# Designed miniproteins, single chains, continued (4): the designs that were tried, part 93

Each design is a single chain, and the fold is of that chain. pLDDT is the mean over its residues in the fold that is shown.

## One batch from the design tools (miniprotein)

Design m15228
Fold by ESMFold2-Fast:
Structure m15228 (fold): chain A 100 residues (1-100)
Amino acid sequence: MEYLREGVRYGEEGNIEEGAREIGRMPHEVVTRAIEEVQENPTYNQEIEERAREYGREGNMEEMGREIGQLTRENFGVVMGQIAWIQGEYETQMAAQAIG
């Protein structure tokens, strides 16, 4: 999806603010799951993760994006990677449903 590609590109460029805005456009279920899956990363800021996850569960995507925007480039890249993986699973499921 376009917003996912833009988010990944901004993360690679180190433009975390623009990347966080693109995250705010994503389905909150996908982003919340991605954040939960990166919690075990020893370089990840647990406090930022916990706040972002809580905002995501509340459906407050703007605040969640703002919290994610506080991550280092490395940790932001991990979150975007997980979002891309989860989005890919959704696209695969949709393709399978369209075929059969």
Scores: mean pLDDT 61

Design m15229
Fold by ESMFold2-Fast:
Structure m15229 (fold): chain A 64 residues (1-64)
Amino acid sequence: MPSPEEQIRRIIEEGLAAGLSEVDIDSQMLTYVQRYGREHGLSVDEMVELALKGMRIRDELLAE
């Protein structure tokens, strides 16, 4: 199973390849974080931390 960070990276890469807007990519990433957090019993703080990691991954991919 890929890590949540690997799945977030994949969502962002697939969204960029499909020509989705940054807002649509962020929406898909945040939806995944919420679903993953609920499924794995993450706290609100842990979900926020994962979302911030996802935003950082997005920024890194956009900088390339």
Scores: mean pLDDT 82

Design m15230
Fold by ESMFold2-Fast:
Structure m15230 (fold): chain A 86 residues (1-86)
Amino acid sequence: GGVSQALQQLNQAIGYIRHGRFDDARRQVQDATRLIRTGTGSRQDFQDAIQSARIAQDIARQRGDDDTARQAQDAIDAAQRRLQSM
């Protein structure tokens, strides 16, 4: 899958963070970052990925999951780099 699958993974991560499932959340964010780096998507898909990753980062910080918050920053950075190359 492309960046649309990354969006699904980021939304799944948000759910895991809300339920205190931080290891599952981190795995979803890491997979989303890989898909963002290697996948295909429209400019809008990358912008949506940044938005979902920012939501995941904010919720992770509020819940004390610093590792997932850091991984969410990697997803934001990856999506921004892809937008800059478009």
Scores: mean pLDDT 90

Design m15231
Fold by ESMFold2-Fast:
Structure m15231 (fold): chain A 79 residues (1-79)
Amino acid sequence: AAEADLESMSPESQLMALAILAALAGDFARAEELRAKITDPLARLLVEAAIYEAQGTEEGRRKAEELRREAERMAEELR
């Protein structure tokens, strides 16, 4: 199952997945706590975007789009 793949992920990838799941569950405090433990700047941007989108506000959606564009730009630089 896809869930089982989390056990084979790096600790940082696990933090990212857990932070996104917390945001989707509406636990924004837990999502921010987990995000703070992520050292990879790309992973942090993606988690921050997920937190903003999960808030369900117009500002949150706009901020999430902005952060995703920044993450895409950063991903190109890492090649």
Scores: mean pLDDT 76

Design m15232
Fold by ESMFold2-Fast:
Structure m15232 (fold): chain A 85 residues (1-85)
Amino acid sequence: AAASAEDYEKLLKLIDEHAKEISDRVFEILGKLPYEYPRVEAEEAMVKAIKDVVDEALREGKISEATAEQQKALLDFRLALVKKL
């Protein structure tokens, strides 16, 4: 099935529900790095944490595979853009 606005609304709600966990994961990863507030590494940490939420939502049947693939592709594109800048 194609990605849907309804699936994205469900995914955004799940991301919001996991906002603290995502934040904690980002800070944990940043704390392991030898320099303060690295832009690329912060984006990689966030992408990884959000992908984990997407994978869990897909596994639990809350979103379609098409929505999961599209969201992951957007995250990968965003990360590539940050790395290019």
Scores: mean pLDDT 73

Design m15233
Fold by ESMFold2-Fast:
Structure m15233 (fold): chain A 78 residues (1-78)
Amino acid sequence: MKVGEELLEEMRERAERMKREGDERAARVAERAVERVEELLEKGEEAVLKLRESIELAVEAMDKAAKVADEILEKSRR
């Protein structure tokens, strides 16, 4: 079982949604996180398993980044 791959799929879905909304900064952060986890999967699945909590935190960070991006966009409309 590859727990990291399941979380990567969730992260990719979030990144796609951010791109659709035009949140380039949030999407970039999400894509960076996906790339890093993919590299770790190449190096060893055990390493990804131990980083499961960090991956979950990265997903939370993407949600926060999206909120910050929305706030910046709202301010730029002023």
Scores: mean pLDDT 68

Design m15234
Fold by ESMFold2-Fast:
Structure m15234 (fold): chain A 57 residues (1-57)
Amino acid sequence: MLTAEQLAAAREALPLVDRDFERAVALLREAGLPVTGRDREELTTQILALLSEGRHL
């Protein structure tokens, strides 16, 4: 259940995870995406999973 807007947010958030973690989290939440990653590695893994799902939807 990923929209084009949610995919765009995930793509923009990915580089922000390292540079600005709080902004990456806010961007995903504003797009209506669940945020379960508690640190950079967990959030990166979540974003990569979302991008993978988006390629099949």
Scores: mean pLDDT 77

Design m15235
Fold by ESMFold2-Fast:
Structure m15235 (fold): chain A 87 residues (1-87)
Amino acid sequence: SEFDKLFEELRKLISQLPPEVQALVEAVLDKLRERYAATTDPAERQSLIDTLRALIDAVREAVRLKTPEVIEQLKAALQHTLARLDR
């Protein structure tokens, strides 16, 4: 599925990030996967795919720039996404 392809793409990208950031991305991926597997709503599935695409873009930017500032912004975005998915 499109979700599975994006999921694997993100997992490959995060190998270039610090271990603590990798752990946060893995936590977000686990929550996205659980929600995607549990839902039958096409709109919710699309929202989860959109969230995964946005996360891939943010990780690509962090990998490209590799600055402490961008890494901290990514960590904050991941923590916010985890909190949102837990609702």
Scores: mean pLDDT 84

Design m15236
Fold by ESMFold2-Fast:
Structure m15236 (fold): chain A 109 residues (1-109)
Amino acid sequence: SAAAAQAREERTRENGEEVRKMYEEALKEEGVDKEELAELYKKAKEGDEEAEKELEELLTKISEKVLKKVAEKRKVTPSEEEVKEAIENGVEAMKEEIEALIKEEEELK
């Protein structure tokens, strides 16, 4: 039914917005903005080994903080395997978002 499809889309949107707010809060707690992440990503892509290490460490910390916030809200304790998978997925998702931001900036130039 149309109502069931709409309820599914609404839940996906609400969950996505909530997770987005958790990422923004985690970035603020680490004192990092999206421009700094984009700059680190560009340097890492150019072969700067220190920038690559710093980026990976920051993305891992942010993903860990978001995972803790999600677990606290859902009142669940993830397994070690679930933690590892969630962190890896979070790092990958953030890299995709950073690439999208860089592409948008290049299209405006």
Scores: mean pLDDT 75

Design m15237
Fold by ESMFold2-Fast:
Structure m15237 (fold): chain A 70 residues (1-70)
Amino acid sequence: MSAELRERIAELEREFLATPFGDLARLEAIRQEAAKLAEEARKAGDEETAHRAQGLADMVGRVIAEARAR
């Protein structure tokens, strides 16, 4: 497993929790970076980190959709 990729996803998770719900630009940036990290982890064969990063991207995407609907 890549320790660097795991640390990067953990930092994105912390940034997501610290981001205000209405800051759609920041949330979209986090979503895009998480999706990119998931692809990088898959190419590296780090399936656990890829799954974790994709999960974050999906969660942030749902938060953005919910914020836009309200």
Scores: mean pLDDT 82

Design m15238
Fold by ESMFold2-Fast:
Structure m15238 (fold): chain A 81 residues (1-81)
Amino acid sequence: SPRQQLRDQVLQQIDEIIQILQQMYDKETDPDLKASLQHAIQVLQQEKAYLRANPDAFSTEELQAMLQHLQQLKKKLKEEL
């Protein structure tokens, strides 16, 4: 279904962002920035787990908004690499 495709796309964007943040974490030497990156990774992992456990928690419009936000975040993070 279109809604299932949106959920899969949101989950994929979360996974890709986690990979980027993990790469940033591995290269970072500042302990405060490392702690912030680790926290961001944990939050995204929790959000991913929630989405998987609660597939009907979000409307199609909410999933589309999440997808757009995650795509913008991913673009911004890639510019920092």
Scores: mean pLDDT 89

Design m15239
Fold by ESMFold2-Fast:
Structure m15239 (fold): chain A 101 residues (1-101)
Amino acid sequence: LKKKIEEAIEYVEKAILTLLNNRDLIEKESEEVKEKVKEAVKYLKLAKEALEKGDIEKAIKYLEEAIEKLKKAYELATDEEVKKVLKEAIEYAEKALEILK
């Protein structure tokens, strides 16, 4: 259990860092894309906090919310490089979710 939580946290952190490291690219997108990404980062941080507290059920719900927001941002994004960043963040968040199942 502890090793699965630690691995899930690592993937959540990778998703957060992917989005934060590419902030300048994302800032060039529409306000709706930027808002969805900000919401996703908030939910990813909440998921990490829930995992650190051992609240797996809460972490799963926050990860599902983050993935939904990122998928919506991906649909609305127009820049190919931003789409690649969003896809990578989605893949990291989905990997964390798979580990917790």
Scores: mean pLDDT 89

Design m15240
Fold by ESMFold2-Fast:
Structure m15240 (fold): chain A 98 residues (1-98)
Amino acid sequence: KMEILLKSGEGYLLGVEGLTDSLKKAADAGDVEKAKGLLELAKLNTENTNKVADELASLSEEGRKKAEEIKKKTEEALKQAEDAYEAAANNARKREEA
């Protein structure tokens, strides 16, 4: 059960990282609407990652340490996605005002 939960958590983390990379590409292209949709998906996958991580943490001390690592990496990826989206949205607003 622990090994299955660890793989699930790692899978969700990879999902958030992949969405963040896709969001950065959309943001760089000026596609703010696509970036917004990708950010919402990244937030949802972060919630799922946190749920799996919480279950991992409940099983053992080793599970708790693994959960903390997964949560930290997931939150770091989500922050990168949020920062990239905000920058793209601000740039789009400035272009519209020009």
Scores: mean pLDDT 81

Design m15241
Fold by ESMFold2-Fast:
Order: sequence, then structure tokens, then C-alpha cells
Structure m15241 (fold): chain A 68 residues (1-68)
Amino acid sequence: MSLEERLLELAQRRVELYLEGRISDEESDEIGTLLQQAYDALQQGKEKEAQELLKKAEERIERVEKES
């Protein structure tokens, strides 16, 4: 999976959790910030930075999914 595909997948999972009422506005906003930063890093060709930001977003999403 490309980093761009991973970003889209994580963005979709965030939206699904929000629509299901399984995530708070605060947690959703924090994940959204990480995804936006990852997008900006990808646009600048900073693949390692984007990968770390996507990893942080994924860890937060997985935590919410596990606790739901």
C-alpha cells in the first residue's frame, strides 16, 4: 500500500468512527491534525515524516477501535 493509499484509508476509518459516534470530537480533531500534517509532508516529498505521522494516526485510531 502506498503512503497516499494509507492516508486515505486512515481518513476513511476516522470518518466512520465519527459517524458511528465511537470517537469524541477532540480525538477526531487530533487524528485529523496528524492526517493533515502527513498530507503536507507527502506533498513536500518528506516520506519518512509522513510515515511517522500516519503511524501515530493509526495508533490513535486502533486505540479508539479497541476501546469502543
Scores: mean pLDDT 84

Design m15242
Fold by ESMFold2-Fast:
Structure m15242 (fold): chain A 88 residues (1-88)
Amino acid sequence: SAVERAVGLALRIIGINYEARLKGGFTDEQRQEIINLLREMIELARRHPELVPLVVSTLQVALDDARSLGDDELSEQLERLLAEARRL
């Protein structure tokens, strides 16, 4: 189901965020994976508007972690995706 897919994507993002926090930063692979997973969540929310709150909350968590780690490039990309998700 779309709900099960969205939850799975969100949990993967949360797992990457925890790993980055414990290791003191994101790898290039982790940044790319987070952006790809969040884009998939946004596309799911376009077809299933009930998922918008989950997508927005997941983006906010990712953005907060990127900011706390001083990852300016990832933070800028996540801010743009958050603005896009809020327009859904």
Scores: mean pLDDT 91

Design m15243
Fold by ESMFold2-Fast:
Structure m15243 (fold): chain A 106 residues (1-106)
Amino acid sequence: MKEEEVQKRFEEGLDRIAAAIDAGNFDEAIKLVEEMRKEDPFLGTLLGLLAARNLEAAGRQDEAEKVRSWLEKEYPEEVARIRELMQTKDGRELFKEIAEEIEKLK
């Protein structure tokens, strides 16, 4: 997939997952993560974790826990790797660069 297409799908994926969770449609949120994982397993899993983090920040802890528990059950190695990266300075810089690159094209 071209870089521009991956970025667009990632942004659309974040918006669609947030909308599905806001509607109480957890099954649709899972489906959207799985669809993104078919294109890029890392970005799809990251998308799910970011959605869960945003839900927790919004005080929606039960919905956040459902997303996290599903990801940890189905993709424990990928979740562990992403969490490990988020704990390092280099991992935080990488996620900042991804966010900044996305913002540049808006």
Scores: mean pLDDT 70

Design m15244
Fold by ESMFold2-Fast:
Structure m15244 (fold): chain A 100 residues (1-100)
Amino acid sequence: REARVDVFREGLGLSREAAEYLLERLEEILGRELSVEEVRRLVGPLRRLMQGATVEEVAAELEEALGRRLSEEELQAIRDAVIEASIIDGVEKIREAVLG
């Protein structure tokens, strides 16, 4: 678990809380635990989503990373999870800046 969280923390530049949230949400959406290798493969397309790419632009990369096709519902849920994690990260960075 820690290794998977650290991949998102380091690869996406997320706080620990945001990385943990993102991992939990993705596992809920997909209905299973993700391997460390799958999490590493997800960093690229998830980073693109964080940078404003559409789900249509990253769908093939997400499907390749996970080894299966994704429904429109799953793609939208993944996008929403990334946005939610980015909000959590923003809040934590504000706390760090205010509290030292």
Scores: mean pLDDT 78

Design m15245
Fold by ESMFold2-Fast:
Structure m15245 (fold): chain A 98 residues (1-98)
Amino acid sequence: DVDRREKEIEEELINLLIEIANLSREEAEKILNTLKKLGLLRDFINFVFLKYAKGEEEFKELVNLVKELLEKNYSAEEILEEIFKYLSPNRPRDPVKV
């Protein structure tokens, strides 16, 4: 049952957001539903699991970044751009030199 599997994955994500990122269930569900509407849920799941594999603090930082961007009413494209910047291990140095 595909619908059951999707619901189970969504509940696992909600539980990770609550337990690791210290979000309320309402905040976790709001993030998930907003990402669904923006078509970003799959990308967010991939980014979340990638960061969780690297440690709880990196997972929390990613979740908090997405939460702040959603609260500021960023577009789907702007949210993805900020996530890609955050995921860069070698952030560009000296973007303001000369």
Scores: mean pLDDT 68

Design m15246
Fold by ESMFold2-Fast:
Structure m15246 (fold): chain A 82 residues (1-82)
Amino acid sequence: SSLAEFYEGGGKYWESKGDWKMAAVHYYMAGVAYAEDGDYKLASDMYLLAARYAEKAKGSPGIPDDMADILRRQSDRYRGLA
């Protein structure tokens, strides 16, 4: 979907700026949008990217310490549906 592609592009943009928190947020939103579209492989891939950048942003306001683990589990679930 255009919404999922918009958030994926946002993730890449913030990743290129070194803003790990914003990269994690945008990749997470892309994962949600791809999952709503039924594109479970791309949803899984986006949740893994969100987990990677949530780990780098650990300790930032709005990023729970277990967020990367939660996102990795979401990725695993959607990979099983793909």
Scores: mean pLDDT 88

Design m15247
Fold by ESMFold2-Fast:
Structure m15247 (fold): chain A 70 residues (1-70)
Amino acid sequence: MPSPLEVRVAAVLQEKAEEAGSVDTQLSPRELARELGVSQGAVTNALRSLEARGVVSRDRRTGRYSLTPG
């Protein structure tokens, strides 16, 4: 089961994608930490877990994360 923080990280990414009209909307761990009011380390751990599960994808050029489509 995903942790509460993993659920919140995915929800923020979805909200930002909907606001921008693009599922390719990318956020850094620092931006997510600021949005969620948690440490950058906690967000990075949550993102790595979500990436391992195929929920999010990391951009290798920027290190930013987005929702994986489909």
Scores: mean pLDDT 78

Design m15248
Fold by ESMFold2-Fast:
Structure m15248 (fold): chain A 72 residues (1-72)
Amino acid sequence: SSEIQQKLQEARELLLESMSYFALATGYYTKGVAFLRAGDEEKAREAFELGERYDEKGRELEERAQKILAEI
């Protein structure tokens, strides 16, 4: 049905956005490791904190997508 197709599209869009946030989180975790290697503990902490925040945003969007898919 058109309703099922609309829900599937909405879930897909949320999953694509969540993947984008997970990619950002990975980038910040990588920067954090590089800063630790350079001895920049403060910059490493900031990078890890940003990575965790983006990872959390990705998980929230993934949960929303899963709830929509559960309705199908």
Scores: mean pLDDT 91

Design m15249
Fold by ESMFold2-Fast:
Structure m15249 (fold): chain A 102 residues (1-102)
Amino acid sequence: LEEKKKAFIEEVRQELANTPSLSEESKELYLELVEAAVNKDWKAFEEVMRKMVATMLGLPPEKQTEEVIKEELKKRGVSDEEIEEWKEKARKEAEELRKLVE
């Protein structure tokens, strides 16, 4: 089981290495996201998701709170409804990823 998790994470790392359109920071955050998902660490998953969105928005670490991120997304045309839908979809996809490594 642990071997399958490690193998899957390494496969994702290789796929990200072949994706030159993504920044190194985005690749690192995506790997952390996958690792949290396969370990069922929903708290870590939520924290990494927050960091990913904050990084995309150019927010400094001290302003990477859910409230600040939500307001910044609204300023850029993302509705509260879209944010909630995206969060739910991300959680469901994380559960499917976890099933693949069991």
Scores: mean pLDDT 71

Design m15250
Fold by ESMFold2-Fast:
Structure m15250 (fold): chain A 95 residues (1-95)
Amino acid sequence: SEELERVKKMVEALEKAHKLRNERYDQYIKEIEKTDPEKAAEVKKIRDEFNKESQKLLEKIRQAVEAGDVETARKLIDEYIKKEEEFDKKINEVT
């Protein structure tokens, strides 16, 4: 369906964004580690916690898409976005 194709594109965008975010944070953590290793450890912990939660959500989203369950996929995407907001808030508290 057209709705399923839209959701598939959203999932591909989320997966690409997730990979790019990790690459950027790996660089950022390495840079901070040189001047503030404690802050680097805090940022890494927040990022690792987000990855654990977001990877589980992305897996569930993929399963919903494969099943053609657009409603479940959209709900899980909303949950992913909320986790991104929580991640951003925690990062702002450290940086």
Scores: mean pLDDT 87

Design m15251
Fold by ESMFold2-Fast:
Structure m15251 (fold): chain A 71 residues (1-71)
Amino acid sequence: AEEAIRLIEEAIRAVKAGDYDEAIRLLEKAKQVAPPRVARMLDGAIEAIKAGDYEMALTLLEAALEALRKE
């Protein structure tokens, strides 16, 4: 859980900095260490980034962090 949280937090910073390729790389790594339900949320965030919907991506990443922190 802690490793996934770190990777998602770094991905959020990358999105805010406009470094979308790095954000996708960090989220792909986070998917490998996240629970399956959270990994599906991260898939949604990656697709939002690819579509240019950065507000949706950030919303999904914040929801993923909340899900990991409450477990």
Scores: mean pLDDT 85

Design m15252
Fold by ESMFold2-Fast:
Structure m15252 (fold): chain A 108 residues (1-108)
Amino acid sequence: SILDMIDKMIKIVEENIEEAKKLGLDEVAELNEKTKKLLEELKQAIEEGNIEKAKELIRKIQDLLQEINNLIDAKLPSLSKEDRRRAVLIGASNGIIEIALFEMEREL
């Protein structure tokens, strides 16, 4: 279901917050906290049948994911080889969320 998809996205974002904190990427963690809040608002909008708000929230989440990925890319040169690989995995997880949001919007 769409709600199960949102719950899976929230779980991915929670894992990304903890990983970003461990890497000292505080701004990445902060932006992921904002992403989590918007996903929780998206879940509520879907449960209430507010399709217009759901579409607005999807666009806001997509913008935040792009901002997070740009910030990760900017930080990569300052990280160790090991930490760089871990940061790249946060970006890859954002790609999974982006695909899920795109598919969900088409079902609304």
Scores: mean pLDDT 91

Design m15253
Fold by ESMFold2-Fast:
Structure m15253 (fold): chain A 76 residues (1-76)
Amino acid sequence: SREEQIQRIADALVNGDGQTFKKLVAEHKLTPEEKEELMSRALELVEQKYADLPPEVKERILKTFREELEALLKRL
């Protein structure tokens, strides 16, 4: 399904698997709505990955990741 494909893209992105990310995005061109879903899923995964860090450190990581992902999605 599209939801499963977007989840795989989010997982690849958060795990630093750039090759899988590029392949999946090439197979399915993301709509604006799917880009928003990808952002939401990726941020949730990043928050879960860094859940044990102090809140101020986690907020910094989330902000940086969001800004980098917004820049990336503008190029797709």
Scores: mean pLDDT 82

Design m15254
Fold by ESMFold2-Fast:
Parts: sequence; structure tokens; C-alpha cells
Structure m15254 (fold): chain A 77 residues (1-77)
Amino acid sequence: MEEELRKSIEEGVRRIQVAVMRRYADKMTKDDLDEMGSVNRDFAVSLFEEVLELLKRDPEADPKVVDRVEEAIEYLK
């Protein structure tokens, strides 16, 4: 039960992070991506990959935002 609660909280925090990134991905510069990558590249890649999966499932997703997220993932690799 405590393990499930902790996992639920972690998933909630992750969903908030993904929602924020999804909203602002098109406004991120290469300098912003470099800063994220220098702090934790694996985390940044994981976060953007989850955003990309959600965008691909959304038929109303802006293609420019999708392209920007794909570029961010390639750039951070």
C-alpha cells in the first residue's frame, strides 16, 4: 500500500512535468536544451520521449510542437 502510494505520487509529479513541457516545448531554445542536458541528459530525453508519445496519441497536436520535441530528443542524444 505505501509502495503504491509513493508510485502514485511519482506518476502525478511526472504527469505535471510532462504537461508543462508539452505546453512550452515550442518555446524552448537550444540553450535551454543544452542546460537541461548538462544537468541530466537521460532524464531530459526520457521526459521529451514521454511528451512525444502523448503528442502522437493526440490528433489535435500541433505538428510544429511534435517536430520541436523530435528535434530536442535527437539533439539531446
Scores: mean pLDDT 73

Design m15255
Fold by ESMFold2-Fast:
Structure m15255 (fold): chain A 99 residues (1-99)
Amino acid sequence: KPVTALDILEALKAAVEASPDGTITRAEAVKVLMDLLREKGEYHVTEEEVESMLDSFVEQGLIEVVSGSGDDAKLRLSKKGLEVLEKLKKLKKEQEEKA
């Protein structure tokens, strides 16, 4: 089953909201995405592929680096990321209502 940008952003948002300081480390974000991909049947995904996916979301401005570097870098969804997530949720709901 294909993993969507919506699935990724929702999983990361849930992890951030579960954190007491409203951030997750890069290593935790990679783990969250690996767990999501495996639950969706993507058992052959590599950590390197997940890191590239996460880096793409950072480059697009959907995830922001709050502090730190490497595996200890603290990440959260940006304002743009939250807006994109809400738009994707609405599109999915519209598709489900039309299907």
Scores: mean pLDDT 80

Design m15256
Fold by ESMFold2-Fast:
Structure m15256 (fold): chain A 62 residues (1-62)
Amino acid sequence: VDEQEVAEGIALIYLGIANLLKSRGDVEGAKEDYEKAIDILRSLPTPNEELLKYVQRKLEEL
């Protein structure tokens, strides 16, 4: 099992939860989960730069 693929999957779950919270008006919850996704992606040996930029953009749009 590729540890990077698993970690990216977890980051995508946090991204999905953050998007849902944003749609419900929970800006604070959305911010926390976007930041968790970013932290996971940054911790990877070979960060997915496109996905990271996408999540950062979503956080900035809050």
Scores: mean pLDDT 83

Design m15257
Fold by ESMFold2-Fast:
Structure m15257 (fold): chain A 107 residues (1-107)
Amino acid sequence: SAVAEQQARLAALEAEYAAAPSAEKAIEIGLLALQLGDYEKAKEYFEKAAEIGDAEQTATALAGVGYVYALMGDNEKAAEAFRRAAEAAPDAATSELLRKQAEAAAA
């Protein structure tokens, strides 16, 4: 099934990340875990990506953390993650968009 294939891919990506960590792989794992409804795993890998990535990857990963918290109903933590993403953003337009997402999440 498609779900079984995605679960197998997730396990393979986690093994690859363990052998050779990268922000790109951590973001891919986070997104796949999010699609599978594994919010704790998605959050874990987005946080790992934010720690080791460049500015663009860190902003993307922290926005991912914001989306996970929003889906979990934790609006305060979602807003904080989007604010952190805005601070990490490589350009003013991306930063402003993420700051607006933080304000929307807090409402």
Scores: mean pLDDT 88

Design m15258
Fold by ESMFold2-Fast:
Order: sequence, then C-alpha cells, then structure tokens
Structure m15258 (fold): chain A 68 residues (1-68)
Amino acid sequence: MVNMEASLAAGAEIRALAAATGLSGFEAQKELLARNPLSEEQAAITKEIGEKLREIGDEFEEELRKKK
C-alpha cells in the first residue's frame, strides 16, 4: 500500500498553497506537481490520483468559503 502519511502530507501542502494563494485545489495540485517532477511510473499513477485530488480540493475550498 502507498504511504498514507505521505498522502496526507501532500494533501496538507495542497490545502496550504490554495489558502495562501487563493488558487483552487486543482491549480494548487498542478503547481506542486510542476515543482516535483515524477518518474514515468509515478506520472501515470498521478493522473488517476490527480482527478480525485482536484475534486477533494474544490470541495474543501467551497466548504472553507461557505463558513466565512
């Protein structure tokens, strides 16, 4: 199984970047991936994970903005 701790850390960085810059979860994810180039194998897996992370990030931003 993939390291869940690393997955949570990546999610926290995406949320922190989105909050600091006002980007959507999708844009924050792309920015982090651009800074950390992945191998071919990881890139293929990341395409699938990226879809879920984008949706989660967008939902998080909606909830955060609604609470204000």
Scores: mean pLDDT 63

Design m15259
Fold by ESMFold2-Fast:
Formats: sequence, C-alpha cells, structure tokens
Structure m15259 (fold): chain A 69 residues (1-69)
Amino acid sequence: PLSSLTIPPEKLQGATIIVKVENGKATIKVISPKGEVLWEETLEMDEATAEVYAAVLKAIAPEAKLIIE
C-alpha cells in the first residue's frame, strides 16, 4: 500500500489526479479544485504499477477525478 502521500485526504477530495506514463516514467500530478498543484512527482514505474497507484489514490479520495494518459 502507498501510505507516503503528504497530501491530506480532505485536499484530495474534489482534486484532479493526472497520471502520465512516458518512457518508463510515470508523472503523477494532483491539482486542487482551484487549479493549484498540490503534488507532482516523476517515478520510474511501468503502466501496471501506475494503474495500481492511481487506483489507490482514487480509493483514498473517491470524489477525486482520475485521468490516466
């Protein structure tokens, strides 16, 4: 389980989570409802790992909008 997120769950509710996978790297960007970037990180991971990561974030914040590119 991914439990090292520094973003409080209340800020994830209504946020937009963008997961972009390019060249074996996943860029995960969390944007607040007001357009502020709350979190942005680039990790070396495959698509399957990125999908699991995105699913965990959506489970933590069910009101968040999830976009996978």
Scores: mean pLDDT 71

Design m15260
Fold by ESMFold2-Fast:
Structure m15260 (fold): chain A 88 residues (1-88)
Amino acid sequence: SEAERRERELVEEALRAGLEVARLTAGGRLEEAERLRKEAEELIRREKSEAGRVALEVPLELAKIPDTPLEEMEKRARERAEAVLREE
């Protein structure tokens, strides 16, 4: 359905934003990271997407653990978001 397609598109956008925020933060680009994070959080809030929220938040939480690879952040975010999508 269109709703399922839209939800998957939002999840991919949120995931890319979460990974980019993690990259920018690791690089010391804190102002750009905060701006992107706020933009992504607002989009997720407006769309009321639990899967999108999870896709954004998982990379950010894992980034708090030193030396977590971006590939691990992406993998875990995708697994959790997909689990939410299967329950909806």
Scores: mean pLDDT 84

Design m15261
Fold by ESMFold2-Fast:
Formats: sequence, C-alpha cells, structure tokens
Structure m15261 (fold): chain A 56 residues (1-56)
Amino acid sequence: LVDKVREYFKNLGLGEALSLTDKKYASYIRDRLGLSPKDYTDDQVYAAAQKALGSA
C-alpha cells in the first residue's frame, strides 16, 4: 500500500501530496489507486500516505 501511495504522490508533486495527506481524502486516494474499501480502510490509507511523505 505505502509503495502505491508513494508512486501516486511522486506523480502529483509535494504540494498536492501534502494536501491529500488528510483522513478525509483517504477514500479519494483509495479510489484513484483502484483499491477496495474491503481490503484497505481509511485509517490504513491515511497511515500509508503519512509514511509515503516521511520516506520522500
């Protein structure tokens, strides 16, 4: 999950990635990556987004 979010953020740029690193956008990020809410919760996607930024 973290690797998929990191690749997506790399393509968006830092400013957009920071704006999307909010729990309210977890569902949006999940949908953009083609992931199921059954497999990944909003909390898991948000945690992955925070880790993706911390590794940049």
Scores: mean pLDDT 77

